# Designs tried in a protein design run: designed miniproteins, single chains, continued (2). Part 32

Each design is a single chain, and the fold is of that chain. pLDDT is the mean over its residues in the fold that is shown.

## One batch from the design tools (miniprotein)

Design m5088
Fold by ESMFold2-Fast:
Parts: structure tokens; sequence; C-alpha cells
Structure m5088 (fold): chain A 81 residues (1-81)
């Protein structure tokens, strides 16, 4: 679905930011979250998996990187709504 593609592209952007910052722990969490979203069958399940992944990754992100990830998240929510 178009919504699934948007969420996967969103996760890819977050993953690239984590990799560019050298944050291997956040990158691994975003990779795992991407796999879970790919396996999800409903938008509600995809959003649930993505929210859990973001919460877990937030424990490993600097304030600056977290702000960028949150901006990417807001853009994705506007497109999925």
Amino acid sequence: SAQKEILLETLERMLELAREAGNEEAAEIFEQTKEEVEKAKTLQEMLSKLKRGLLEASKHLSPELLARVQEIWREAMDKVS
C-alpha cells in the first residue's frame, strides 16, 4: 500500500541519519523496526511497530538527532493521514 511505502521510506531516512551519525545502536533498532513494518498487515499494526521502534531508538539518540528523527516522523504522519 502507499501508506506502507511511506512508512518504510520514513524508516530508511531515519536509518540513514543514524548511520551518518555513527549511532550503530539506533541504526540496528531502525533496521529491526523496518523488518517489523514490512511484515505488518494493517496500518494500525505498522504504526504500532514504528512507534515502539522510535521509543526504543530515542534512548540511544542525541537531542539533536532525536529532533531530526521527530521532524521526519511528523512529515510521515502528515502524508499517511
Scores: mean pLDDT 85

Design m5089
Fold by ESMFold2-Fast:
Structure m5089 (fold): chain A 62 residues (1-62)
Amino acid sequence: ARVEEYNAAVQAAVRSLQNAGLDSSATVSDFPDLQTVKNLQKLAGLRVDGVVGPETVDALSR
């Protein structure tokens, strides 16, 4: 996907987490697959390790 579409999907995911009343400690199950998580981390400028941690969630909320 293009960066713009991916960023829009990322923002939609963050909004969904907020609407569900979830905190920022997302689990690995919140994303469809390892490669998607890595692509997300790369686009957000984070360390690409495939783990959805507080840094990944924080970057998505910016």
Scores: mean pLDDT 55

Design m5090
Fold by ESMFold2-Fast:
Structure m5090 (fold): chain A 63 residues (1-63)
Amino acid sequence: AEKYGKEAVEALKKGDGKKAFEYLKKGGASDENAQRGGALAATYLGQGDEEKALEAAIKAAKA
């Protein structure tokens, strides 16, 4: 979960939402939770809050 949450955030920083979704799925997320968690993490990254983006991605990867 933590590993895939970090990888998802790094993919989002590079603009690769598809890769971020795949990393959250590898962490164990459902499609719905990967989509929602990825969108939330991208929102926090857009606000400059990398810590909250990482928390959102890790939480999504566990669900």
Scores: mean pLDDT 80

Design m5091
Fold by ESMFold2-Fast:
Structure m5091 (fold): chain A 84 residues (1-84)
Amino acid sequence: MEAEKKRKEKLEEQLKKSHQTLLELGRYFGRNANPSAEQLKQLVDSIETYLAAAKELGLKLPEEEVRNLRGLAELARERLAELE
């Protein structure tokens, strides 16, 4: 019982932290045409963590939001590959 409660609290923290990172990185990408490899990796990781945490918590995200986030992660991966 305590393990399940701690798992839920950890997922909620991951959801909140990844959402905040997405908002911060979104501002940089809107103003900076040349994001760093570290920023691209953080964006991909934050999107994946956000989607995974939302699924684990049973949150029903809008289909459009899920598509937009997955599309953004794909573009970030393509951009990252160009830098390596």
Scores: mean pLDDT 76

Design m5092
Fold by ESMFold2-Fast:
Structure m5092 (fold): chain A 55 residues (1-55)
Amino acid sequence: ALDAALAQLEEAARQGASVMELIALAEKLGDETGDPQIKQLLLSHAARLGVENLK
């Protein structure tokens, strides 16, 4: 489910995952759904979390 995938990205970010690690996780989770729109949403969210972690 999308909510579970978003929760995994948020937890990885809280654990200090790099932007590259967050993007890789988003690609994996997105591919598992088989929905390109969900994949794009997860990738966008991962990129945002990665930028926030750089501050």
Scores: mean pLDDT 79

Design m5093
Fold by ESMFold2-Fast:
Structure m5093 (fold): chain A 74 residues (1-74)
Amino acid sequence: MKTYDLIVRDENGNILAEGAFPVPDDATVEELNELASRAAKVAGRAKGLSGTFIAELRDANGNVVARGEGKATA
């Protein structure tokens, strides 16, 4: 497994969630983008928030390797 840093933000750029995010070593960029989208949606729902949330997966050098957008309803 590779571990990326997950950061989830709301539409205003406020950080809602951060943490280590392990993924399979064979995950494609498309799969990473889907995982990021799912993480954004889950974080929004877990906080009871409605709106659009953006998740980024960053490597050990701080480079964004995947992004995903998730929409949640309260």
Scores: mean pLDDT 81

Design m5094
Fold by ESMFold2-Fast:
Structure m5094 (fold): chain A 58 residues (1-58)
Amino acid sequence: MYSDEEIQREIDEAFARMALSVTKLLKSRPDKYASEPASVQQKDEELEKKAKETLKKL
């Protein structure tokens, strides 16, 4: 039986995996990604870090 905490954990994991997929997609286009402003690159790094941290906690 899933607890509310277990359901929330699965949701957090799914979002973390989705965030990692998005950052990988952006990095897979180096010419386009390199032309992005530093603020966008910083947000992608922060998103990737958060996603990895969430997955490590699980």
Scores: mean pLDDT 69

Design m5095
Fold by ESMFold2-Fast:
Parts: structure tokens; sequence; C-alpha cells
Structure m5095 (fold): chain A 85 residues (1-85)
């Protein structure tokens, strides 16, 4: 299912971008990227919720794990942004 593979790829990409963001020292660039990541997180979460009933238990577990990791990184980003400002 192409949509499932696309969502996994997008989640893994966002997780990598979130990890890279933690190295950013410019508060304006940090805030802009944090806002982008937060927006994309909510978009993927909505798509996942719509698709979830059609997924295998293994796919659901993988999505849940990736979404949890991204959420933790975004929360870490929020904490870092507060320290920069």
Amino acid sequence: MEEVEELFSELERLIQEAKELLGETDPNKFKAKLDELTRKFHEIERKYLELRPQLTPEQQARFDALLDELAKLINEGLKKYNELT
C-alpha cells in the first residue's frame, strides 16, 4: 500500500529533521522549523488515524512507535527553544 509506505518514509524523515533541529543555534530558524515539524506531525497523525483500521497490527505498532519518537523530539525542541529565548 503506497500511502502506508509514504507515511512511514515521511515520519522517518521528520524524525531525522527533528534530531537535526536540536543542533540549531539561531532562535528564528529554530522556531520556524519547530512550527513546520509540529504542523506536519498533526497532518500525519490525522492521516494515520484515517488509515489505522486498514493496517496490520505490526504496521500500527510501527506507526505508534514512530509517532511517539517524533512527539518526544518535538517536546525536546520546545524545551530547547525556551532555553534559547
Scores: mean pLDDT 83

Design m5096
Fold by ESMFold2-Fast:
Structure m5096 (fold): chain A 59 residues (1-59)
Amino acid sequence: GPDAERGAEQAKAAESVAAARTAGYEAGLVSGDEEHARRAAQAKTAEEAAEHAVRGAKA
């Protein structure tokens, strides 16, 4: 019925909006979050290096 047809149209619209939001979010990362992302990656690398050093010392 009409409600089911509207549901299908709304689902397609939601998919288009979600795709546009994802593209906008990725574009937003270029304009400010690159430094924050780099610092997070550096912190993760430092944690992995520290874990390897601790495990190497205990072996």
Scores: mean pLDDT 64

Design m5097
Fold by ESMFold2-Fast:
Structure m5097 (fold): chain A 90 residues (1-90)
Amino acid sequence: MAELRELYSRHLDPATVDRLMAEHERLTAELNRLADDPVAMYRRAAEWLREQAKRFEDTSPRLAASFYAAAGIYEAAASFEEALEKRKAE
């Protein structure tokens, strides 16, 4: 958490950092509720990260690129879980 706040603080004003940290905690709680559906959980995380990336494309391209990279990791995790469920059904 402290490391994430520091990373955001390099590119954003304190008010925006506080909002992002609050959104991160809210999203974490949401993802925990989706624990029984890991595909939905990972896709929701990827969607949120892409929304953040779009917000910062004009003001912080480097931060936007980091969000897109993280979204890609969660999409890959979702695809992996879908593949495991398909193989489990075979």
Scores: mean pLDDT 73

Design m5098
Fold by ESMFold2-Fast:
Structure m5098 (fold): chain A 64 residues (1-64)
Amino acid sequence: SSKEAAEELVERIKAGEPGSKIFEEAVRRVESGELTLEDLREAYEKEEDPEVQGTLQVILDYLE
C-alpha cells in the first residue's frame, strides 16, 4: 500500500541509503501512483528524527 511504501522509504533512510537513491525511488513511486503525497506528508509529520524529516522535506518540496 502507499502507506507501507512511505514507511519503507523511512526505514531505508534510517538504514543509511544514499539520499540520491531515496529521492529517485520516491519520485518514481509517486509518478507510478504507488505512493501518494498525502502518505509522504504524514510520514514527514510523524517523523522525530530531524535528518530523516529533512530528506522527506526535500522530496515533498520537489513534488509540490
Scores: mean pLDDT 83

Design m5099
Fold by ESMFold2-Fast:
Structure m5099 (fold): chain A 94 residues (1-94)
Amino acid sequence: MESLVQQARTYLEIGMAEALELLKQGKIEEAVKALENMFKVVNELLKQDPRVSEEELKELEKKMKEIIEAVKNRDIEKAKKLGEEMLRQLRKLE
């Protein structure tokens, strides 16, 4: 069975790809909603994983909010960069 962090990383990879595709189609509201729903799942998985400290969880939650704001502002490059940073952080926790 994959760890909760590995599951969270997989959800983040898939969810980010879907949100970026929606953003390319100009579906900003749908992209934001998809990210918010995905981040709720990711956050719930990370909260249950004993490898994730409270401090690390807060840092990840901050990045989630920054990604949402970047998408709302149509800053695709910033959203990609923040998503990649978050994926690297999750890989270090595996």
Scores: mean pLDDT 83

Design m5100
Fold by ESMFold2-Fast:
Structure m5100 (fold): chain A 59 residues (1-59)
Amino acid sequence: GGRQQSIQATQLVRNGQDDQAVQLARQARQQGDFSGVSRTIQTAERLGHHDTADRIRSL
């Protein structure tokens, strides 16, 4: 489900695997986990991954 994918996306951002994080965030959003995707965006912003946060917002 989308919740598991958004949790994984957040972990990928923390590990610097940003391209994979964007793909999992897209899948989580498509499955309706908007709150999980928002947490992934907030994590990317806090870590200074602003381009990654912007890519996820534009999904």
Scores: mean pLDDT 85

Design m5101
Fold by ESMFold2-Fast:
Structure m5101 (fold): chain A 99 residues (1-99)
Amino acid sequence: SMKEKAKEQAEKALLMVRIEGITIATQANSKETIEFVHNAINKLSEEVIKMFKEGETDINKILDRMIDTLRSMKAQSTNPVTQQALDNMINVLKRFKEK
């Protein structure tokens, strides 16, 4: 079904975003960035689950919500490493929107 395909794509996107964010945070040896990235992934997971519960099946709308959530979180940080990690996470999600 379209819903199951959207769930699979959202789960794959969440995994790749997690890998990207944690990789940057770990390479920078930034505890603050590691904690911020974990909080960001948890927030994305909550928003995705909420959208599916509300009946959303359009993966592009789900990815847009995830991108907007990360942009909002990036605006709350003054740490350049955290901002870089979130920018790279946003770019991963943008690539999922492009076939």
Scores: mean pLDDT 87

Design m5102
Fold by ESMFold2-Fast:
Structure m5102 (fold): chain A 103 residues (1-103)
Amino acid sequence: MLAEAQEHFQKGLEYFKKGDYEKAAEHYEKAIALLESKDRLTPEELLLLAEIHENLGEVYLKLGDKKKAKAHYLNALSYYEFLRGRYPEEIPKVKEKIKEVLS
């Protein structure tokens, strides 16, 4: 299951690079659904979930959906805060992206 979530994450990144933001969102959302189907998430799976939400926030900014972008950045921030002892540098990055959405 982690491998399947990682495959969808990589497909999402590939579509984002091509400018196909709708397909990028579809693959990121499939990766989230796979991870959320688990009763327990490892720190590695929580980090992946944070990264997916951060990238999905960027996708929704490109699509002009600031409300969905903000929701996903807030989800990413909550996962990074939970993991803050491991990933302190990611927290300021996500906070700045949230400020950009609060226009």
Scores: mean pLDDT 82

Design m5103
Fold by ESMFold2-Fast:
Structure m5103 (fold): chain A 110 residues (1-110)
Amino acid sequence: SLSLEEFREKLEESMNSLLEDLKKQSTKEQLETLLSNTYSLFLFMKELSEEERKVAIEVFRKLLDEVRKKAPEEAKPIVDLLIEALKALEEGDYKKAEELLEEAKKLIDE
């Protein structure tokens, strides 16, 4: 397996690639992609060490903060729900994280 440093570097590379892909997408497609990636992190949290979970949350939070800065006003509430879901994951509140992700999905599907 990867060292913690190599794990961080691989995640940062993946997030940079995701940011470049997001630039080519419509607002709705960007929100769908971000929801999908946040939900994937939610599902894989149990497979990660405590140290890897902290790194994954930090790297994903940085991605969401960058997207929020460039998002149209109408999309910001949905990005905020994803940021709150990530915070719930950091706090170990998996039920709250799932509820926030379901709320974000409903708003995207409108």
Scores: mean pLDDT 85

Design m5104
Fold by ESMFold2-Fast:
Structure m5104 (fold): chain A 71 residues (1-71)
Amino acid sequence: MDEEIKKLIEELEKLIKELEKIDSATARSAVHELRELIEKLKNASEEEKEELIKQARRAIDSARKLLETLK
């Protein structure tokens, strides 16, 4: 597995664990989207990697902002 993709998956999984502690429909929706993205990253073809890496970086930023809002 790509080292960059591995680090992105680890960060996404960490954010999912924090969001799961929040009893909110918005947090549950975010967890679902992040889990789908992790599955896409794990199964990414070489052609899909660049786009999925960009999506993962945006998703991480959005999830961090959401966590600050829901705290």
Scores: mean pLDDT 82

Design m5105
Fold by ESMFold2-Fast:
Structure m5105 (fold): chain A 80 residues (1-80)
Amino acid sequence: MTPLEKIKELAERFLKSTDPEEQIKLIKEMYKIALEFVKDPELQEQIKRAYDEIIEAVKNGDKEKAKYLINMLIDTLEKL
């Protein structure tokens, strides 16, 4: 399983989860994996900003916004 495939699997688990604490743990794991294979400092900074926005969306109960941001991040990583 590639790092990107692992992130996609965690994103699917996030979408099926109804527990905000589990959702946050899954997002943190996705973030760690992304930083392991993304070496560009500018892209790492963009990933960090997206991560912070996703966590904020989960804390605010906005799962649709979190889903949208996760999908945008995955699309960006697929183009690398």
Scores: mean pLDDT 83

Design m5106
Fold by ESMFold2-Fast:
Structure m5106 (fold): chain A 67 residues (1-67)
Amino acid sequence: SDEEKQQLAKAWQEWDEAAEKGDLERQIETLERIIELIKETADVSDPAVQSVLESLREAIERLRKEA
């Protein structure tokens, strides 16, 4: 839906702002929010969706090692 697309776009914008500020904790929070939104709105059996979720989880793990 349009609302779901707007929520995802907002979460990505919040992540980008946190990344620019070097706020590791906020970056992790926003990426976790993006993962949850994708799980709620997308078909998690789709290999393309699974690939995106894996990439986001890897990004979170890297950030947690720096935090």
Scores: mean pLDDT 82

Design m5107
Fold by ESMFold2-Fast:
Structure m5107 (fold): chain A 100 residues (1-100)
Amino acid sequence: SSEQKKLVQELIDLVKKAIDLLKKDPNDRQGLLSLLLEAEKIAEELFKLAVKEGDKETARKAVLVGASLSMNYLSILLDGDIKTVIESLEKDKKYLEELL
């Protein structure tokens, strides 16, 4: 749907901002955590909309991306490997782009 495409694009834009911030200033933990939390909320909204519209593929990808965002949030809190977080977010971005 048009509403799904809008949420997918908003989620892609947030993931891109998180990747850019990680590359430019990985010590901006507050900014990174804020972006990931906002992205997780959009992923949940996308999942709910996809379920309502019977779109199983979008629902599946929204759940996978949401779980990945939660794990990356935890990784940043635990001073995990920044390169691994970037690679994970790039993969999430690719999954979302397949929905456009």
Scores: mean pLDDT 89

Design m5108
Fold by ESMFold2-Fast:
Structure m5108 (fold): chain A 88 residues (1-88)
Amino acid sequence: MDAEKARAVREVRETAERAIETLRELAKQSKSEEVRKKLEELAEQIRELAERGGARAGASDDAVARAQEVIDEIKKLAEEGKELFEKE
């Protein structure tokens, strides 16, 4: 039980860390100051979501399902960032 909850919280953190790194790399390569700022804002949103969602998942009896919901939302925000970069 505790190991499964710890794994779920870790997966949220690791998914967020990868998404944030990707968006920050895209921000550095961005030709538009507006797109760069939006990518940085999305990275911050993912950080806050992972912190809040990870804590909530760890406190839940359904930690794996709660973690998956947070991971899915993180992936959606990361995809929005990639689309913003591609539309430059």
Scores: mean pLDDT 82

Design m5109
Fold by ESMFold2-Fast:
Structure m5109 (fold): chain A 115 residues (1-115)
Amino acid sequence: VKDGVLIVEVDEIDEEVVEKIIEEAKRKGIRIIIIDASKAKSISEEAFEKLVEAAREGYIIVLLVNEEVREKLEAKLKELQKKDPLVAARIFVLPEDTDIELLIKELLALQIALE
């Protein structure tokens, strides 16, 4: 079974954390990554660029963040949409109170529909 979802809880979103998450997903053959970053106070530019690189490689990335981090990520995604709308479409920024179990079911249904 290669059609799994990787779920990771993080206290901050920096380049090293993102690189480790992507490496784990690649090692496990997983293409859908859910990062619960509800406790993160910020995101680094380097971390965002690593997420964009993963999205270019075909990973679907879901970020669960608080309102402050969400506003910053939505601004970055708007700029990415102007340059590369298909890559931006693979990155989802959702509220910290998102139902992860329901989200997994929806993402797996979407992956099945695309195959």
Scores: mean pLDDT 80

Design m5110
Fold by ESMFold2-Fast:
Structure m5110 (fold): chain A 55 residues (1-55)
Amino acid sequence: AEVDLTGITDRRDALERIARELPLPDAVREQVLAALDAGDDDAAMALLVAAAPAV
């Protein structure tokens, strides 16, 4: 999508909050937070999506 200009700076904070609030296994949460800390928001989002759709 080409409409990700708005909220780029807030995406990390949103994903970090979602990872903390969602009922994720600790290992998955750690991986998401590590990806966010590395600045890899796409990896963090992919991890969240992979954990969520099975539930």
Scores: mean pLDDT 69

Design m5111
Fold by ESMFold2-Fast:
Structure m5111 (fold): chain A 64 residues (1-64)
Amino acid sequence: NAELLANKGVAAVLRAVGFEIEGDPQGLRQAAADLEKIADEAESNGHEKLAEWYREQAKRIRAA
């Protein structure tokens, strides 16, 4: 379900923003890993564009 995967991804992005504000590198790494897993689920369900977007978000979070 694309809607469920989108909700999971939004929650992970919001957690990452919180960790960035608090200066928590461990939290940021975990949020990026969570997004990578959500991207894998999206790809396995045929949502390639959604998976690519989540992987891009994870990469940006890791660079922060």
Scores: mean pLDDT 74

Design m5112
Fold by ESMFold2-Fast:
Structure m5112 (fold): chain A 75 residues (1-75)
Amino acid sequence: SEFFEEVLKKLKELAQKMFDAYNAGNIEELKKITEEALKFLDEAIKQADPVTRKRLENLKKSLEEATKKAIEDAK
């Protein structure tokens, strides 16, 4: 669906910013961008049909797990 594709496009932009922050060693910026991505996903989940909602919930869980690991590994 166009809605899911627009959401993925925004997530790819946020993922690039997270990657840049991680490579720069800027953990505070990584945390900030992650919070923005999670808030964006929460809003997208509210607007999504049930099938798309499950996909976005899975993406949110994966993002939370990956970011937690990245922050723990950096400390």
Scores: mean pLDDT 82

Design m5113
Fold by ESMFold2-Fast:
Structure m5113 (fold): chain A 87 residues (1-87)
Amino acid sequence: SDKKIQELKEKLKSTTDIDEAKKISSELSKLVTDKLLAEYDPQIAASDAQQRQQIVSKVVADVLIVVGDEIDTLFRIREEIRKKEEE
């Protein structure tokens, strides 16, 4: 899964298509969430409120990084389109 996450990050930074960027971001958010949740025992997470808060905080932080990368990519694509229109 780490290799898949890295491959999707590479695709996100290189894509020139807004719809593709959104699809890659959605898949990345799912993969980083699934990876984080797989590191925890569900029974312990269910019974330990402090551990649940830590899990939620980590998932939110990792998903926000993906959202930030999507926003950066969308601005990059828009700027590339603008420059091509001015060529």
Scores: mean pLDDT 80

Design m5114
Fold by ESMFold2-Fast:
Structure m5114 (fold): chain A 97 residues (1-97)
Amino acid sequence: DRLELQKQEQQQAQQRSDKILKLNEEAKRVIEEGIKLLDEKDKEKAEKVRQAWEQSLLQGVELATKYLSEVDKELGDRAQEVLDKLQSELQKESDRS
């Protein structure tokens, strides 16, 4: 029983970790693409996104989503999808406390 429970907990933890890792990688990619695009149009906004990202991945995506929605609809939509997923996962983590 203890070994089976530990295996089940490890499998669930691994699946959750993999999902979060992929989401973090997607978020980083969106931020990096956003910073590149913003650097060409407004270096001050690009710097603000970098500073937000240094504080947290969520803050970086939030600010990137706001700025990108005005300059590139496709990238802005992708940033919004990533933001929604990150907020959903953070809510689930809070609910488990």
Scores: mean pLDDT 78

Design m5115
Fold by ESMFold2-Fast:
Structure m5115 (fold): chain A 61 residues (1-61)
Amino acid sequence: SDREALEEAERRGQAAMNLPSADLVDRARAAGYDLPEELRSAPRSEVLDAITDVSDAHLAA
């Protein structure tokens, strides 16, 4: 249901807020997303934007 999808997205967002950029990039790479190493030292907002872009591409494929 739409409610469960929203709760899941909110939980993922809160988990991401607790991780530094380097850990967030490493976790995304472990999940199979190809992110550049320079994002490990980027602001968290840039890392989240990059993960969203890559996730959308993977989900569309």
Scores: mean pLDDT 67

Design m5116
Fold by ESMFold2-Fast:
Formats: C-alpha cells, structure tokens, sequence
Structure m5116 (fold): chain A 66 residues (1-66)
C-alpha cells in the first residue's frame, strides 16, 4: 500500500542519515563499511561507531529486500 511504502521510505531515510553520521564520526566512508561487510569482518574488531554504521547498512539492506 501507499502507506507501507511511505513508512519504508521514512525508515530508510532515517537509516541513511545514521549511516552517514556514524561513518563521519568513525573517520571512514560508506564504501569502506560496505567493503568490510562484504569481507565478513568480525564486527567486534570494529570501533563502536563503525559497528553502528554497519548495523545501519545491514538494516537498510534488510528493508530493501522486503
């Protein structure tokens, strides 16, 4: 429905902002977080800010698959 689409778009927008903020605070880029995700790097080896960026990225990918 239009309402469910709008809700998903708003959720994605919030996650996009979170990803941008956490990558900036961590002193890294979205491309580097994506590369680490693809390489299967242990999240526990990452900084807390990189872990938050990775979680935002993973949640965005989950929502896009719905």
Amino acid sequence: SSMERLRRELELGVLEVELAVYTRVAGTTIDEIEAKARAGVDPASLSPEEQKALRALEEMERLKRE
Scores: mean pLDDT 83

Design m5117
Fold by ESMFold2-Fast:
Structure m5117 (fold): chain A 65 residues (1-65)
Amino acid sequence: SPEERARRRRLMLEAGKLASEILKKTTDPEQKQKIIDLVNEFSRAVAEGDLERAEKIIEELKKML
């Protein structure tokens, strides 16, 4: 649906902004890898249509700010 496409696009933009901001502040290699892994899990969740999981991953990224 158009509403689902808009929601998916919005979530993708938010995840990208959060990951960029967190990575800019992160110097620890292990933390950088965790952020990359979360972004990859987010992309998989969106591709699978699991938007609830995608939103949970965004909340986890927000906690890392």
Scores: mean pLDDT 85

Design m5118
Fold by ESMFold2-Fast:
Structure m5118 (fold): chain A 85 residues (1-85)
Amino acid sequence: SPEEFLKEVVDKVTKYTKELRKAIENGDLEKAIKITDEMVKFLEEALQRARELGLEPRAIAWLESLVDGYKKLRENIKKELEKKK
């Protein structure tokens, strides 16, 4: 169901976000980049699936905002890692 799909997305995002925060707190920027890359891939696939399932415009917009947000976060972490090389 659409509701079950969205719950799975929320649960996955919650777990990734927890792991990402831990990596950042530990100064492990390489791991943080890997986590954000996996999050972006997951969210882009989730967005495509949501469109295929015909989810409501609000749900699609929420997923689009998550994709955009995590892409920006990924780029910011990459820039910080590049400064340390």
Scores: mean pLDDT 85

Design m5119
Fold by ESMFold2-Fast:
Structure m5119 (fold): chain A 82 residues (1-82)
Amino acid sequence: KFTEEEKEAAFNYLDKDGDGKISEKELATLLGKTKEDLPEHLHKFFDEIDVDGDGVIDIEELHIIFNKYDKDGDGVIDYKEF
């Protein structure tokens, strides 16, 4: 399970440039997967929220992804749902 604090810490770790944006590859790492191991629905969802088509999302957009998988609303993502 990932807490909100773990997600923020991982985001900051992956955001080496400090620009507040991450790529799909960095998102996969945050979820404990490689880009190739991401479920197809996550690839499509990333593409859907990446409205600019620049291949990156900000931390607020990342929270939208995590909230869709946090069905309990406790701020923790059940990794078994991936």
Scores: mean pLDDT 59

Design m5120
Fold by ESMFold2-Fast:
Structure m5120 (fold): chain A 98 residues (1-98)
Amino acid sequence: SDLEQKLLKAAENVGLDVQTVRTALKDFERSPNEAALEFAKAELKAGKSTLHILKELSTRYQLDPIQSAIIVAVALHELGQLDKRLFAVMSSAKQLEE
């Protein structure tokens, strides 16, 4: 899918482990956290920063930074905004992973 290809390329570009990102995407597709996805969409529409949204997802839904980044990327894709913010999302996730 376009989403998967763009996610894996962005992960590579920011120095995240591509296999970990691919696994997290597959886990989300198998068992979507719809509440977290709707929360991420609402926060994006409210103009919140990618770093803020990732931290809130981790706290509210007990998600690691990569899992949170997958949810934000899916939300951005559904809102037609993936290309505008994907690098920032993945960079923020890389910062939070350590």
Scores: mean pLDDT 88

Design m5121
Fold by ESMFold2-Fast:
Structure m5121 (fold): chain A 91 residues (1-91)
Amino acid sequence: SKVEELAEKGKKKLLELGKPVLAEALYEAILKLKDKPVEELEKAVEKLLEAIEKEKDLELPPLDQLTRGVIGALLNIINEEELAAKQAALR
């Protein structure tokens, strides 16, 4: 599916950045969010990857907690984009 392709693409990108644990967390998180429109999820993943590239080595929590954190980050990005669009429409 397109969501599985996105999950594999995100995992590959993080592996290229030398972040294998975060790559697995992102892969699992994307699959957990398969109910979201793929276009919204793809944009959120791209923004999260850009943010990760700017970070220095962070102390990472265990994979299950990290995966929940990544899910939360992706949902927050999607919600922030929706809020920004609504605010722009009201101006």
Scores: mean pLDDT 76

Design m5122
Fold by ESMFold2-Fast:
Structure m5122 (fold): chain A 62 residues (1-62)
Amino acid sequence: GPHEAADKAGTAAALAVAGGMSRETGKALLQRNGGLSEEEAEAVLAEPTAQAAGRKAAELAY
């Protein structure tokens, strides 16, 4: 469902950024694929773990 898709997108973006992707690219992917605003995408990538980033993205996907 939408929350599961957002959780996966948040987790994937956080892992990609940890692996060397720019934070700006991660935010753009979350905006495009997760339906998040720039502010929401920034909040997702501010989470301390990839799992927390996924949970945050799912919360914001209302």
Scores: mean pLDDT 80

Design m5123
Fold by ESMFold2-Fast:
Structure m5123 (fold): chain A 80 residues (1-80)
Amino acid sequence: APADTQIRLVFVAQLSDDMQELVEKAAKALNAPEILSLKADSVKELAEKIYELLAPKGIVVRVSALENDQVRMLFIEKVE
C-alpha cells in the first residue's frame, strides 16, 4: 500500500520561534534546500509555497498549517 512509502512529518514551533525555524526544519526533513529561500508572513503561506515548490518536481506532498497565539504547526505528508 502507498502508506508503506509515505513519510509523515509534523513541525511544531512556539509563537516566540522565528518562521525561519520552520523553514529550516522543512528543508532538512524533505532534503530540499530550495525551501530555505522561501519567505512567508504566515505558516499557511509557507505551506502553500512549499507545495508549489515541490509539486512541479514530481514530489507528491500534502501540506497544511495551524497557527494560534501559542504555537505554529506545519504538517507535511510525502509519498516517495
Scores: mean pLDDT 66

